# Ledger of designs, part 1: designed miniproteins, single chains

Scores and structures below are computed, not measured.

Each design is a single chain, and the fold is of that chain. pLDDT is the mean over its residues in the fold that is shown.

## One batch from the design tools (miniprotein)

Design m1
Fold by ESMFold2-Fast:
Structure m1 (fold): chain A 82 residues (1-82)
Amino acid sequence: SEIEEAEKLAIEQVKEYIEKYGEEKAKEVVKEMLRYDIETEKDEELKKKLEELLERLEAGELSPLEAVERYLELLREYAEKK
């Protein structure tokens, strides 16, 4: 499925980035991704959940990989609603 392919590709890309550049650089990239999606998100509930995810990543409560996994979960949940 399109969602499964997107999830696999995103996770693989994050893992590869961490292996090449380390977790701190990966954290910066994931934060930038989340900020962009927050700015462009039309669903207020999803936007709030993305903002919470960004805050948890910034606080060090989530690793960059964990943040991407949760991000993909949120996108899947909201895509299935349509």
Scores: mean pLDDT 81

Design m2
Fold by ESMFold2-Fast:
Structure m2 (fold): chain A 101 residues (1-101)
Amino acid sequence: SVEILPSAKKLAEVVRLLLEGAPQEEILKKLSEIAERVKENVEKDPERLKELEKLIEEYSLEELIERARRLLREALERGDEAASLEADKYIRAAALKIYKE
């Protein structure tokens, strides 16, 4: 619970930066801060890990960030929960890709 709270707060900060159209440099810095925790969490779910690894193979880091940004804007504009869940996958894939580099 206590360990999850700081990770959730930093993830919320990444979402805010993406929605505000913050520079990629600031987004990368915040993604780097959550990268280890994302890896730890996704490794506990083999099916989720496979899904994120597929995204990492298909897309560059910049493409993952831009797709997350577009999906978050769609979720905000239309109240689309499916777009919000998809955006979370791209954010976590970007963080995992940073960890592996």
Scores: mean pLDDT 79

Design m3
Fold by ESMFold2-Fast:
Structure m3 (fold): chain A 81 residues (1-81)
Amino acid sequence: SDEEREVLLLRVTRLLAEAAAEAGLPREDLQALARGVAEVLFDESLSDEEKLEKIAELVRRYLPALAEEVIRRLREVFEEV
């Protein structure tokens, strides 16, 4: 639903913004991560499981030191929405 999608987008965006700030991610890398995440979240052909896995790959690429904690929290967000 649009409501579930909006909640998912806001919660994922907040989580990734907090993690990027903690990691000190450069602006160019933050923009690339944000674009990649938006493309995955707006792709209607992907299941929630496929979306989570693709976002997890982006997190491992851009936030390797925080990846496991961020992915754990992303899984919780997807389960709650």
Scores: mean pLDDT 82

Design m4
Fold by ESMFold2-Fast:
Structure m4 (fold): chain A 74 residues (1-74)
Amino acid sequence: MKSAEEQLDEIQQRTALELLEAVEAGASDEELRRILERGKEEIRRLAEQHNVPEEVLEKILEGLERGAAQIRAA
């Protein structure tokens, strides 16, 4: 089975790729927000399942928000 860390990394990578593809396709800010929120929801769900500390979860979500902002600003 994949570790919680590996699964969290996969969700982050997938969300970043979906955001990049959406930006390249000319997606609206609303569509980009939906992709980001879906990724955050999956991360929270996995964190609950694996008892990830709140501090670690917060840092991961902040990283995802920052990555999304950089992709949108490009």
Scores: mean pLDDT 80

Design m5
Fold by ESMFold2-Fast:
Structure m5 (fold): chain A 105 residues (1-105)
Amino acid sequence: RPSLEELIARFLEALNRFIEAAKTGDVEEVKKASDELFEAMEELLRYARESGDPEALQRVVDLLDGAIDAARELLETVPESKKPILQETIDRLEALRREARAALA
């Protein structure tokens, strides 16, 4: 199994690819990067839950906060054609954040 640090690194790589696709790619590239980002976060959240470690779960919340903030900043600057997929990505990440917060409580 990957370590927490390895899963965090994979998530951050996926986030960087999503940001790059939003800035330079087409809508299809943004969709692909968004799906990869969501998959990386789901794996990280699953790991944190299985660990029973509240610190790992808090790290997931913090990473989701950062990703949501980055996506919201992108939403202000991208062409109209990319805004629906960015909003969908934000909604999906916010759902995972609520799930992570519920598990932490």
Scores: mean pLDDT 86

Design m6
Fold by ESMFold2-Fast:
Structure m6 (fold): chain A 88 residues (1-88)
Amino acid sequence: SAERERAAEEAAERIQRAAAEIDPRLAELARPLGRRIALAGIASDEAAEIAAENMGGILAEKTSPETARRVAEEALRIAREEVERLRA
């Protein structure tokens, strides 16, 4: 639906901005991965958690494990907020 796509896109934009504040080099990669977390979260919170774990694994190939974890955790937080807003 248009509402689902809008929520996913808003989450992706917010996640990209958050990633840029943590490590600017991850911003472009964080956008599509963050969008996946939001879309997964619309289906279930468990799916969002799995998608965030996958994002952390992918980012750990490009940065430190600590930075990858921080970005993935922030992405999950933002995705959950956008999904909650969609359900309100």
Scores: mean pLDDT 89

Design m7
Fold by ESMFold2-Fast:
Structure m7 (fold): chain A 74 residues (1-74)
Amino acid sequence: MERVVLTLDKPLTDEQRAAVERAAEAFGARVTYDEKNNTLTIEGPRAREAARAVRTVLAHYGIKVVKEEFGEVP
């Protein structure tokens, strides 16, 4: 299963979190937001495609991705 971790330049509002969750869910991916580290963890078979959709939503809100990490989950 694919994993993508996005580190953001600013915190997400509840509305922005809901928007990124909906974007990822369209690709069957789960999103976990860590407010302490300001990171989005996207997991699923199509997590890379979901991450692309999430980045589009973030760009709409003027939120920049500072760091992007790719991995696999068993």
Scores: mean pLDDT 83

Design m8
Fold by ESMFold2-Fast:
Structure m8 (fold): chain A 74 residues (1-74)
Amino acid sequence: DELRAMVELLRKAAEIAGEKELVEKLDELLKKPTITREEVREVIEEMYERLRDKGTIDAGVAMVAAAVVSTILS
């Protein structure tokens, strides 16, 4: 339940960031009956790498969000 709520928040963040492929991947995770911490970590790492590679101002905000979520998932 908590992991699912986190994925929903990540989906909204990806949508705001314009990362359509990540939104679709997160939607597929939400269709699964069980979501694991590792699956959520992998998506967060992918989002971080994509935003870092683009070098946008939003990357700084995404890094802070990823650090907070990573701490929870550790």
Scores: mean pLDDT 70

Design m9
Fold by ESMFold2-Fast:
Structure m9 (fold): chain A 99 residues (1-99)
Amino acid sequence: ELKELYKKQKALVEIILEGGTDEAIEKKAKEYGLDKETVEKLKEDIAKAKKEELEKMKEETEKELKLLEELLSLSEEERRALGFSDEEIEALKEYKSLL
């Protein structure tokens, strides 16, 4: 029981260090002698972790885009009132184009 848990944990760490690809999972599974059921569970766990991280990144990027759109939609009077120059607004437009 403990030896199997240790093998699974060590394989998981090494898979993550290699970027968590299916190829890395299969390679480490063979190296550590993991059974097919354990391999499938590892694939599911890694896929879920990647999905959660990607979803979090997407949400943060969408929030940043919305804030940039609000700033870029400001009138010249509002920009002046906030102390933004036309050059600063241009820099924000360039930043938005990279998102």
Scores: mean pLDDT 69

Design m10
Fold by ESMFold2-Fast:
Structure m10 (fold): chain A 67 residues (1-67)
Amino acid sequence: NREEAERLAKEGLRLYEEGMNMLRADVDPAKGTGLVLRGIGDALQAYLIDPDSEVARKAMEQMGMKF
């Protein structure tokens, strides 16, 4: 539902940003990559649950994804 999509989108964006910061700082590339992938997965799952979610769309835009 909408609330679940918003929660996943926010969590996904947080994980993505944390992972990207780790990769840019060259800190634990394996962990950083894992966080980025989990963040993207959570955002995609949010979009699948509620494609009309403004929160999910904005999260994906902040991740560099165009929808």
Scores: mean pLDDT 78

Design m11
Fold by ESMFold2-Fast:
Structure m11 (fold): chain A 83 residues (1-83)
Amino acid sequence: SAREEAVELAREVEGEEAGRAAEAAARSVEYALENGEKYGITKEDLRKKLEEERKLLEESDLSEAERRLAEALLREAEEIIEK
């Protein structure tokens, strides 16, 4: 799964920026799971949030490995929202 890939990449990259990217993406997944179901936020609202996170990723000065980790976690969040 994208989550398993992201965890594996985090272990390989292991750095401050990688940790921050993984935490931010994990919080996005948790946000999608808890707030989407609990607070009546629409899937479209959650998609906009993921789009914002992806734009931050594109503008960030992350390494390729850190970027791949963040993308994997964002993809997991997107798959959760689409279901």
Scores: mean pLDDT 65

Design m12
Fold by ESMFold2-Fast:
Structure m12 (fold): chain A 62 residues (1-62)
Amino acid sequence: GPVDEREVRAALAAIEATITLKYKDQESPEEVALAERIHQALADGNEDEAIRLYEELRKVRK
C-alpha cells in the first residue's frame, strides 16, 4: 500500500529515541529526556506527540 508519511515520521522518532537511549552516556541530559518522552508517547499510542518531540530532539542537535 502507499507509505504514510506520518507513519514514517513516527518510525524515525522511535529509531532515533532508541539510538539516543542506547548511547545515553554520549548524549546531553536534554536529548536523553526527549528520547525517554518519545518512547513514552509511542507506548501511549500518541504518534502526534512522538513526532512533535522528535522535531524538538532534532532542533537540540543543531
Scores: mean pLDDT 82

Design m13
Fold by ESMFold2-Fast:
Structure m13 (fold): chain A 59 residues (1-59)
Amino acid sequence: SSEDELKFQEALEHEKSGNVDEAIKIYDELILSRSPFKSEAKKRLDELAVEDLKRVVMA
């Protein structure tokens, strides 16, 4: 739905602003609601998890 697309775009803007925790919450909501954007949200969460792991290991 257009609402799910809007939420996905909102999550991307949160990532862009560095508000990663809010982006993760929105992606989780899209996954739990079985949104058409579920697969894209899951892919974004996987990418964020990989980047977070790199930061911890390389710090």
Scores: mean pLDDT 76

Design m14
Fold by ESMFold2-Fast:
Structure m14 (fold): chain A 90 residues (1-90)
Amino acid sequence: LEELQKTLKLLSEAQGLAVQALYYLDTDPEEAEKILKELEELSKELPPEAQKIVNELIEGLKNKDMKKVQEKIEKLQEYAEKLQKEILSL
């Protein structure tokens, strides 16, 4: 239970970092790069499925592929919702 709650918190943090990276990507590339590194380090603490989604999100951000970024953020939201349902079913 505690591990699932920790994963949900990390997923929320990853979504926040992705939004911040998008904001700085055109205005402050150096800050965006720092945020992308934080996102990469955070991804290492996630389950393999979520880690893959975050890594694909990072690639989308680096390539300024807004469609891919949106799709991966949506997948992270879906994954978080799935975990919330698992916690509620316990």
Scores: mean pLDDT 83

Design m15
Fold by ESMFold2-Fast:
Structure m15 (fold): chain A 108 residues (1-108)
Amino acid sequence: KKEFEEWLKKYTEELQKRINERAQKLLDMIKEDEEAFLKYVEEKLKGTPEQRKEAAIDLLALRIYLTSILPSLSPEEQKRAQELIDFANKYVKEARKVIRDEVEKKLK
């Protein structure tokens, strides 16, 4: 019983760490060169099914991270974070459609 609860806690902490690391990598890319970030997302979404899944996971990680820190940010930072969340939501919707179409093809 205790072993499962400790495992679940560690697993959740590891997932959160991976989400935070992926989100930070994207935020660093945006801060350094926003145009390069947009190109990176566009190229992955036009790439292989594996690249499209990777882009979707990256954008989901960014959205989850920004949403979690949003209440602790200043009003100016909240506005910028919300713009990035909205951007991620737009592309996650498109990426989700691509993933769904790939799954449907595998089930035929």
Scores: mean pLDDT 72

Design m16
Fold by ESMFold2-Fast:
Structure m16 (fold): chain A 79 residues (1-79)
Amino acid sequence: DSSTISSVRRLLGLIVANPDPEVAALAIAVLSSSLQSSTLSDSTLSTIRDLLEQAAAASPDPRVSALLAAVAAQVAEKI
């Protein structure tokens, strides 16, 4: 829903802005686990996938970018 999308958008902004790639990677792992166990609608998951792809493209760290892209692909498989 709108609240979930807003929370994910905020978290992704914090991940992309984080100067510590290890902390960013841990946050991405927690987000991935939460999304895998979620019962979110296909519409919400599609929006989250787009946000993850945008965050991956915006990330200056190649490892963080790759992890975000991997989570986007996992979300795409659930839709």
Scores: mean pLDDT 81

Design m17
Fold by ESMFold2-Fast:
Structure m17 (fold): chain A 77 residues (1-77)
Amino acid sequence: DAMEQLARALEELVRGILEQAGLEVQSVRVEVRDATTVRVDVVAKGSEEQLARAERAIRDALRAAGFTRVDLTVRRA
């Protein structure tokens, strides 16, 4: 399934961004709704500054991947 494969690739991308920001990742969930719509839910441990930087980087990466409708939730654990 192309959408499932894309969701897994995006999950790995998001996880890498969170780790690069110095966050301890508890959960990452990615749901590709259609070619331009994606939902991403993140729960991570770290500072609010690290979470804010990661959120910006994730939004930029998803936008670069062609997603114009992004539902992104980043929660501090």
Scores: mean pLDDT 86

Design m18
Fold by ESMFold2-Fast:
Structure m18 (fold): chain A 75 residues (1-75)
Amino acid sequence: SKEAAIENLKENLKKLGFSEEDVEKFVKVLEGKASAKEQEELIKRLIELLKKEGRENVTPEIVKNYLETLSEEIK
C-alpha cells in the first residue's frame, strides 16, 4: 500500500542518518507539497550525506532524478 511504502521509506531514511524533521521534509517533497526552497535545501542535505558515505560523484541532477522517480512510485 502507499502508506506501507511511505513508512518503509521513512525507516530507511532514519537508518541513513536523517533526522525526523528531514524525513518529514523528504516525504513532503515526494508528495509535491514542498516549496522550491525546501526542495533545494533537501537536495543539498542529500548530497552532503551521500558524500559522507563515500559517494563522491553525486550531482544535484542525479538527486533530482531520484526524487522524481520516488514521487511517481508513491502516487
Scores: mean pLDDT 71

Design m19
Fold by ESMFold2-Fast:
Structure m19 (fold): chain A 72 residues (1-72)
Amino acid sequence: EVKKLYEKALEAIKKKNVDEAVKYVKQLIEKGALDEAQKVINEGIKEFKDDIEVQMRFGVLEVELAVEKVIS
């Protein structure tokens, strides 16, 4: 389940499907797969480094991930 979500998230980033990548990252965070979520966020930030809007979307996910690590 987590492994499949992680693979789908990375595939979405490779296909430049930001909406799907964001959706799968949120699902990984909700399932407590925080390491996998971090890896996907890092790949998204790397892949879309010149797109400020996409950078901001992954930045919001980074904050959500940091909050989940504190409250978990």
Scores: mean pLDDT 82

Design m20
Fold by ESMFold2-Fast:
Structure m20 (fold): chain A 74 residues (1-74)
Amino acid sequence: EVDALLAEIEALIRAFADEIEAKYPGKSFEELPEEVRERAIELGRIAAELARLRGEGTLTPAQAREALERMRAL
């Protein structure tokens, strides 16, 4: 189940990036609205924590699901 949850997380991150590109084509990070930058920073923070846990071999399905829910709430 971890792999399936990670696939959903990757799809969500990709969808977010696509939405930003569609709404703000050619804009740098600094040119994005504050709320969009805050969402991107928090997504990156969650993704970094998941990558760390995955690298350590300690990532559980519960942690992956919790991260996905946090990302969806952004």
Scores: mean pLDDT 82

Design m21
Fold by ESMFold2-Fast:
Structure m21 (fold): chain A 67 residues (1-67)
Amino acid sequence: MLREELRREEEALERFERESREEKLERVKERNPEAKEEVREVVVETAEALHRIGLEFLKELVRRKEE
């Protein structure tokens, strides 16, 4: 159960890491075509920051589980 969720999250993070900034911006544009370019850039920057935080959090969580 929890292991399955962690695996899905890891796959999502790996997929996100493989995407270029250009691809990420295009996805945001598709979801929010009316949003200004500045807003789309902030969304991508925020997602990239959250990705880094999430990855570190997952590493810490796995480390604690080994104790």
Scores: mean pLDDT 67

Design m22
Fold by ESMFold2-Fast:
Structure m22 (fold): chain A 80 residues (1-80)
Amino acid sequence: MKEIEEKIAELLKKGDLDKAIELLKKYFGDTEFGKIAIKAIEAIKNKDIETAILYMLKLKEMGHTILAEGLAELMEKKFS
């Protein structure tokens, strides 16, 4: 499971958001954290920085630090 989270984080760092969402739906679509991660990516696509940060922090609090780091790097690239 962590290996899939690492693959998703790499896709996020590369900016391949559609593939990241596809893997999240396939492996984690029925999970609370998977839904939160998808909402975070959608917020980033919509340039909603505040919402993206809130969902990233929720993932970190839930222990999904790999996904949270991927989202943080993506946000740095998109909003810097």
Scores: mean pLDDT 84

Design m23
Fold by ESMFold2-Fast:
Structure m23 (fold): chain A 81 residues (1-81)
Amino acid sequence: DDEELEKENVRALAEIMLETVERALENMTPEQRQQIADNILNGDASSLSPEQRQIHDVMAEGLLNDDLEGMKKRLEEIVNK
């Protein structure tokens, strides 16, 4: 039961992040995306669960490499697990 709840929470977070990429990040300039990447990298990730950290790392990596398509693919893989 607790495992099912955690799985649904991770999926919901991944869905929110996927929507954020599609609705916000793709409409930003490269400079704005770089600023967000810098903020993510300088943020304190020590309070995140391992599952939340996985999503955080996907977002950080995609923004650093300006690879929004790869970011969306990885988020979709998390949603579909």
Scores: mean pLDDT 73

Design m24
Fold by ESMFold2-Fast:
Structure m24 (fold): chain A 81 residues (1-81)
Amino acid sequence: SGEFTREGLINAAATLKIELEELEKGKLTAEEYKERMEKLKEEYEKLSDEEIRELTDKLLREIALSRVEASEEQVDEALKK
């Protein structure tokens, strides 16, 4: 099925936002993750489906870029001292 539910879109965007934040700031505890997820879902509930899709695309791009850059920086640091 190619259909996305609104709840599915909100959950995806919130999950991706936390993943990006964890890549930048380090891993959240289970309690912090739960609290952050609830706040993000409440914020994204106010957005249109189109805005949530655009946010999801932006977050996916930012995560992909961050992961590539972090991997390159880790290799460089291991080689440079």
Scores: mean pLDDT 77

Design m25
Fold by ESMFold2-Fast:
Structure m25 (fold): chain A 82 residues (1-82)
Amino acid sequence: AAEQYALARQHVAQMEEALKAGDEDAAKAHGKQAADALGQIPDPELRRRLLDALLQDADVLEKQGHTAVAAAVRAAARAQAA
C-alpha cells in the first residue's frame, strides 16, 4: 500500500512537470501510471478514496485547459475503480 501510494505520488509529480514542459503525451502516460499504481492498493476503501482524489485532480486539469490529459486521467482512474 505505502509503496504503491509513493509510486503514484511520483507519477503525479512527473505529470505536472510534463505539463509545464508542454509534453501532453508524457503527462498522459504519467497520469495513467499514477492510476495503475493506485489500482494495486489492496485496501478497497483506501484505493477508492485515492482514485476519487485523482479524479478531482483531473477536474482541476480540465479547468486549466488540459482537457486531453484530464480525459486520459479520468479514463485510467475509472478503469482502476471498476
Scores: mean pLDDT 84

Design m26
Fold by ESMFold2-Fast:
Structure m26 (fold): chain A 78 residues (1-78)
Amino acid sequence: SEEREQLVELTRRMMQDLLDWFKAQMAAGNVDEAAALVQRALETYREQVRRLYEGEALAIVDEGTARVEALYAEVKAA
């Protein structure tokens, strides 16, 4: 229970930091490179969280991934 709560909190902080970093990279013009790096990092972390059977942390990763994909699509459409 406590370990699960710690993983959820860590995942929320990681996703917020990753999203903030990704937004900064979009603004800097590092669009495709940042998208490739974020995709790889999220795939790796999702696999680790899945192996721990933590559904709430997994849902946070999936929500964050959708936000990254939406931002990337918006920037590419501009």
Scores: mean pLDDT 83

Design m27
Fold by ESMFold2-Fast:
Structure m27 (fold): chain A 91 residues (1-91)
Amino acid sequence: ADAALLEQLKAELERLIKESNPVSQEMLQSILKKIEERVTEDKLPVKELLEEVKEIAKDALEKLASVDDEENKELKKTLEKLIEFLEKLLE
């Protein structure tokens, strides 16, 4: 169960990275690296990891709320998609 949730999260992040601009790719790759570090070093439960990733995405989205340039608008949409995906997994 936990392994399947982690695989789904990694697959979605990789999909979003492939479809994203360089700014979004950098942020998503940073999140993916943090997930890998948490799983390997911290032995964090998968559900707790999903909640942590969701909070990271929400915090990033709030910080970008006043930004209106094209690259950051795409990043906002990407973060919103990631949050929606994580909420669906956590149901």
Scores: mean pLDDT 78

Design m28
Fold by ESMFold2-Fast:
Structure m28 (fold): chain A 64 residues (1-64)
Amino acid sequence: SLDDIKEQLLKHVKNMVEQGLSLEEIHEEIERMAKQLRRHRPDLSDEQIEEIKNEVLEYAEKLL
């Protein structure tokens, strides 16, 4: 489900923050993950992928 994908991405971002990556590096990785979702999940709309990306970015900013 979308919620499962979002939860996995949030856990991945938390790991990146704990490893000491910068917000810029985390942003670049989130953009890479979004591109992979567009390629591997054609059932997801661009709007759904952008919403997930934005939520994950907000989460990363709150952790830093």
Scores: mean pLDDT 81

Design m29
Fold by ESMFold2-Fast:
Parts: sequence; structure tokens; C-alpha cells
Structure m29 (fold): chain A 66 residues (1-66)
Amino acid sequence: MAKIESFKDVLAELAKAAGWDGTPESMRATVANAPSVGVWSFLSAYFEVYQKEKGLPAVELPEPAK
């Protein structure tokens, strides 16, 4: 179950640890550079929520790196 305010902050911090600079334009690059399927799933879920919250157009996120 999501914990509203704190959940968003935790996911943002994890995305930054994966190389995200906080901009919508770098979301796909961050997901494409995910080092594992687990990290890819985490980033994809966060960026889907981020896009919806910001009212951004739906963007298909890339598949996990092999």
C-alpha cells in the first residue's frame, strides 16, 4: 500500500541514485540505463506515477537492459 507523501520522496531519491536528474526528459534515459530488471521495474513504476501526477503525455518506457 502506498504511503502518499513519503512514498513519492523515497521513489524520487531512488531514481536519483539510478542517475535521474529530476527532469521529465531524462526519465526514458534513466529507465533505459537501469542495471537490472528489478531496478527497471522500480523506475518504470515511479515514472508512470510521475507522468500521471504532472499531467504529462503517456510515454512508453523502454524494456530492461540485458
Scores: mean pLDDT 68

Design m30
Fold by ESMFold2-Fast:
Structure m30 (fold): chain A 94 residues (1-94)
Amino acid sequence: SPEELFEEFERLVKEAYLLIAEKASPEEIPELLAKFKEIGELMRKAHEAIKAGDLETAKEYLEKAVELLEELGKKYNVDLSKIIKRMREIVEKL
């Protein structure tokens, strides 16, 4: 279901956060938290779209969240390839 796919996507975001946070210096943590708040807002909007049955809008917000996460993975030199691949599969299945 779209709700189960969203719950899996949320778990993948949490996993990515932990991997990136381990590589971030203490000085980088405030900027990292600000970026994950931005990702969280996109996910909140995607979830509201899912609840409304607007799967196309949900896909757009989740795709933006994936883009931001890829940028963070590159910035902090974290291999998120497996997580990103599964996230894209989830978006396609919505």
Scores: mean pLDDT 90

Design m31
Fold by ESMFold2-Fast:
Structure m31 (fold): chain A 85 residues (1-85)
Amino acid sequence: MVEERAREIVERAKAGYEKAIEGAKQDPSKVDEYLKRFEGGYQGLKDELEELAKEDPVAAERAINEVDSYLQKAKEEFEKIKKEA
């Protein structure tokens, strides 16, 4: 079902966010590299959600908003890591 698939994509977004932040904290010199990779991965997740939106726009829109929330949090957290390094 679209709702289950959208939830899976949000879970992948959250896991990707947590892993990217952990990696950046371990090697702050690579913060910009981790952010670039994270943004690329997130575009792929958004593309998957846009396909789901053709079948269930309500479930897909909720997931897109959550994925966008993680992208914004990642940008803020990467800036903090860069300043603390």
Scores: mean pLDDT 80

Design m32
Fold by ESMFold2-Fast:
Structure m32 (fold): chain A 56 residues (1-56)
Amino acid sequence: SMDEVVDEILAEHPDASVEEVARELAKRGESLGWSTDEIGLMVDRAVERIEERRRS
């Protein structure tokens, strides 16, 4: 799931900014053949997830 991928990226890069995680997701999505719209949705969801986690 997107949340799992976000958690993995944060575990690898605990100091990663929201933008850095979003960029990594976009790169991985492109490699997997996802559409631009699908990548955008995943990135937006991941950004919200990270912000919630860091507020906690």
Scores: mean pLDDT 71

Design m33
Fold by ESMFold2-Fast:
Structure m33 (fold): chain A 98 residues (1-98)
Amino acid sequence: SSLLQQIQELLAKAVDAILAGDFDTAAQYLQQARDLADQMLAAGPSREQQLQMRIAVGEAQIRLLEALLAAGDTEELRAQLERARAEVERLREELAAL
């Protein structure tokens, strides 16, 4: 869908900003993607679209956490990364079961 595509594009821009070291811009793109994801959820997307969106958000969060962890190691960031990876894996299993 067009909303899903916009979310994916914003998440890709967030990742690009992370890789450029522009964490403020990355946070803004991630927030915009989350806002659109909330709008898509409110509109009643299909289960497949909902899972694809949640996976895309989770993958972007994983990449953000990996970049932050590389810049400064903390136990909190590592714990968040492991939780995010586990959630994305579960969502991928749910999508594959459709």
Scores: mean pLDDT 84

Design m34
Fold by ESMFold2-Fast:
Structure m34 (fold): chain A 70 residues (1-70)
Amino acid sequence: SAETVAALEKRGVSRQELLSMIRTYIKMLDEDTKAEFEKQLANAKTTRELRELLSRMQEAVVEQGKRRGG
């Protein structure tokens, strides 16, 4: 979400910290979703793109949890 992106910018989160967080979320995803995000990560060149990717991954983890919890 835009709120997550703004929070990461306000905290001054580095590119390396964003990559670490992204790797953590990738490990929580199923194989198909993981492959999609790994492709997006390979194409992410800027810190802004990494923040946006992390936001989308957080949403994907939440949605995956809802599908398994029902």
Scores: mean pLDDT 76

Design m35
Fold by ESMFold2-Fast:
Structure m35 (fold): chain A 88 residues (1-88)
Amino acid sequence: DEKLLEQIKKLLEKREDYRQADARWQQDYEQANQFLATVNGKWLDDFLKESQRLLAHAEAESKALKMMMQHLIRHTLAQRAQEIKLKL
C-alpha cells in the first residue's frame, strides 16, 4: 500500500503534462459549474441530484467505479457549459 502510493506519486510527478491537463480540466469544470448555475440552475440542480445518487451506488460497488463516475460527471458539466457558451 505505501509502496503503491509512492509509485503513483512519482509517476504523477514524472508526467507533468498529465498534471497540467488535470489542472486545466479542473478549471474548466469550476467555470462550467458556475456558468451553468447562472444560466440553467434547474438543469444543474437536477443533474447534481441524480449524480449524487449514482455516485452513492457506485461507491457501494467499487472505488474505481466511483472515480470513473466522478470523471464522467465533470466532463458532462464542462461539455454542457461549452455548448451554451458557443451559442452566446
Scores: mean pLDDT 65

Design m36
Fold by ESMFold2-Fast:
Structure m36 (fold): chain A 77 residues (1-77)
Amino acid sequence: KPSKEELDRDVTLAMLDMTIAVSNITYKNTENPEVKELAKQIAELSRQAIEVIDDEEKFSQLQSQISSLVRKSIEIS
C-alpha cells in the first residue's frame, strides 16, 4: 500500500517528465528565439527539480521558477 506521500511524489515526477517532453517539443518546433530559450530553461529547471524532489525548499523554489517561465512563454507566444 503506497503512502499518500509516495503517490504524490510519483504524480509530481510524472508531471515533471511531461513538462520536459513538452518543452523539448516546443524547442524543436518554435520559430521564436525567445520562446526557444524559455523552453530550454524550463526543461533544465524541470530536470533539476527531479533531482531535488525530496528537498522541499529547493523543490518549491524550482517549481516557482518553472511556473514563472511557463507563464512568460505563454504571454510572448
Scores: mean pLDDT 83

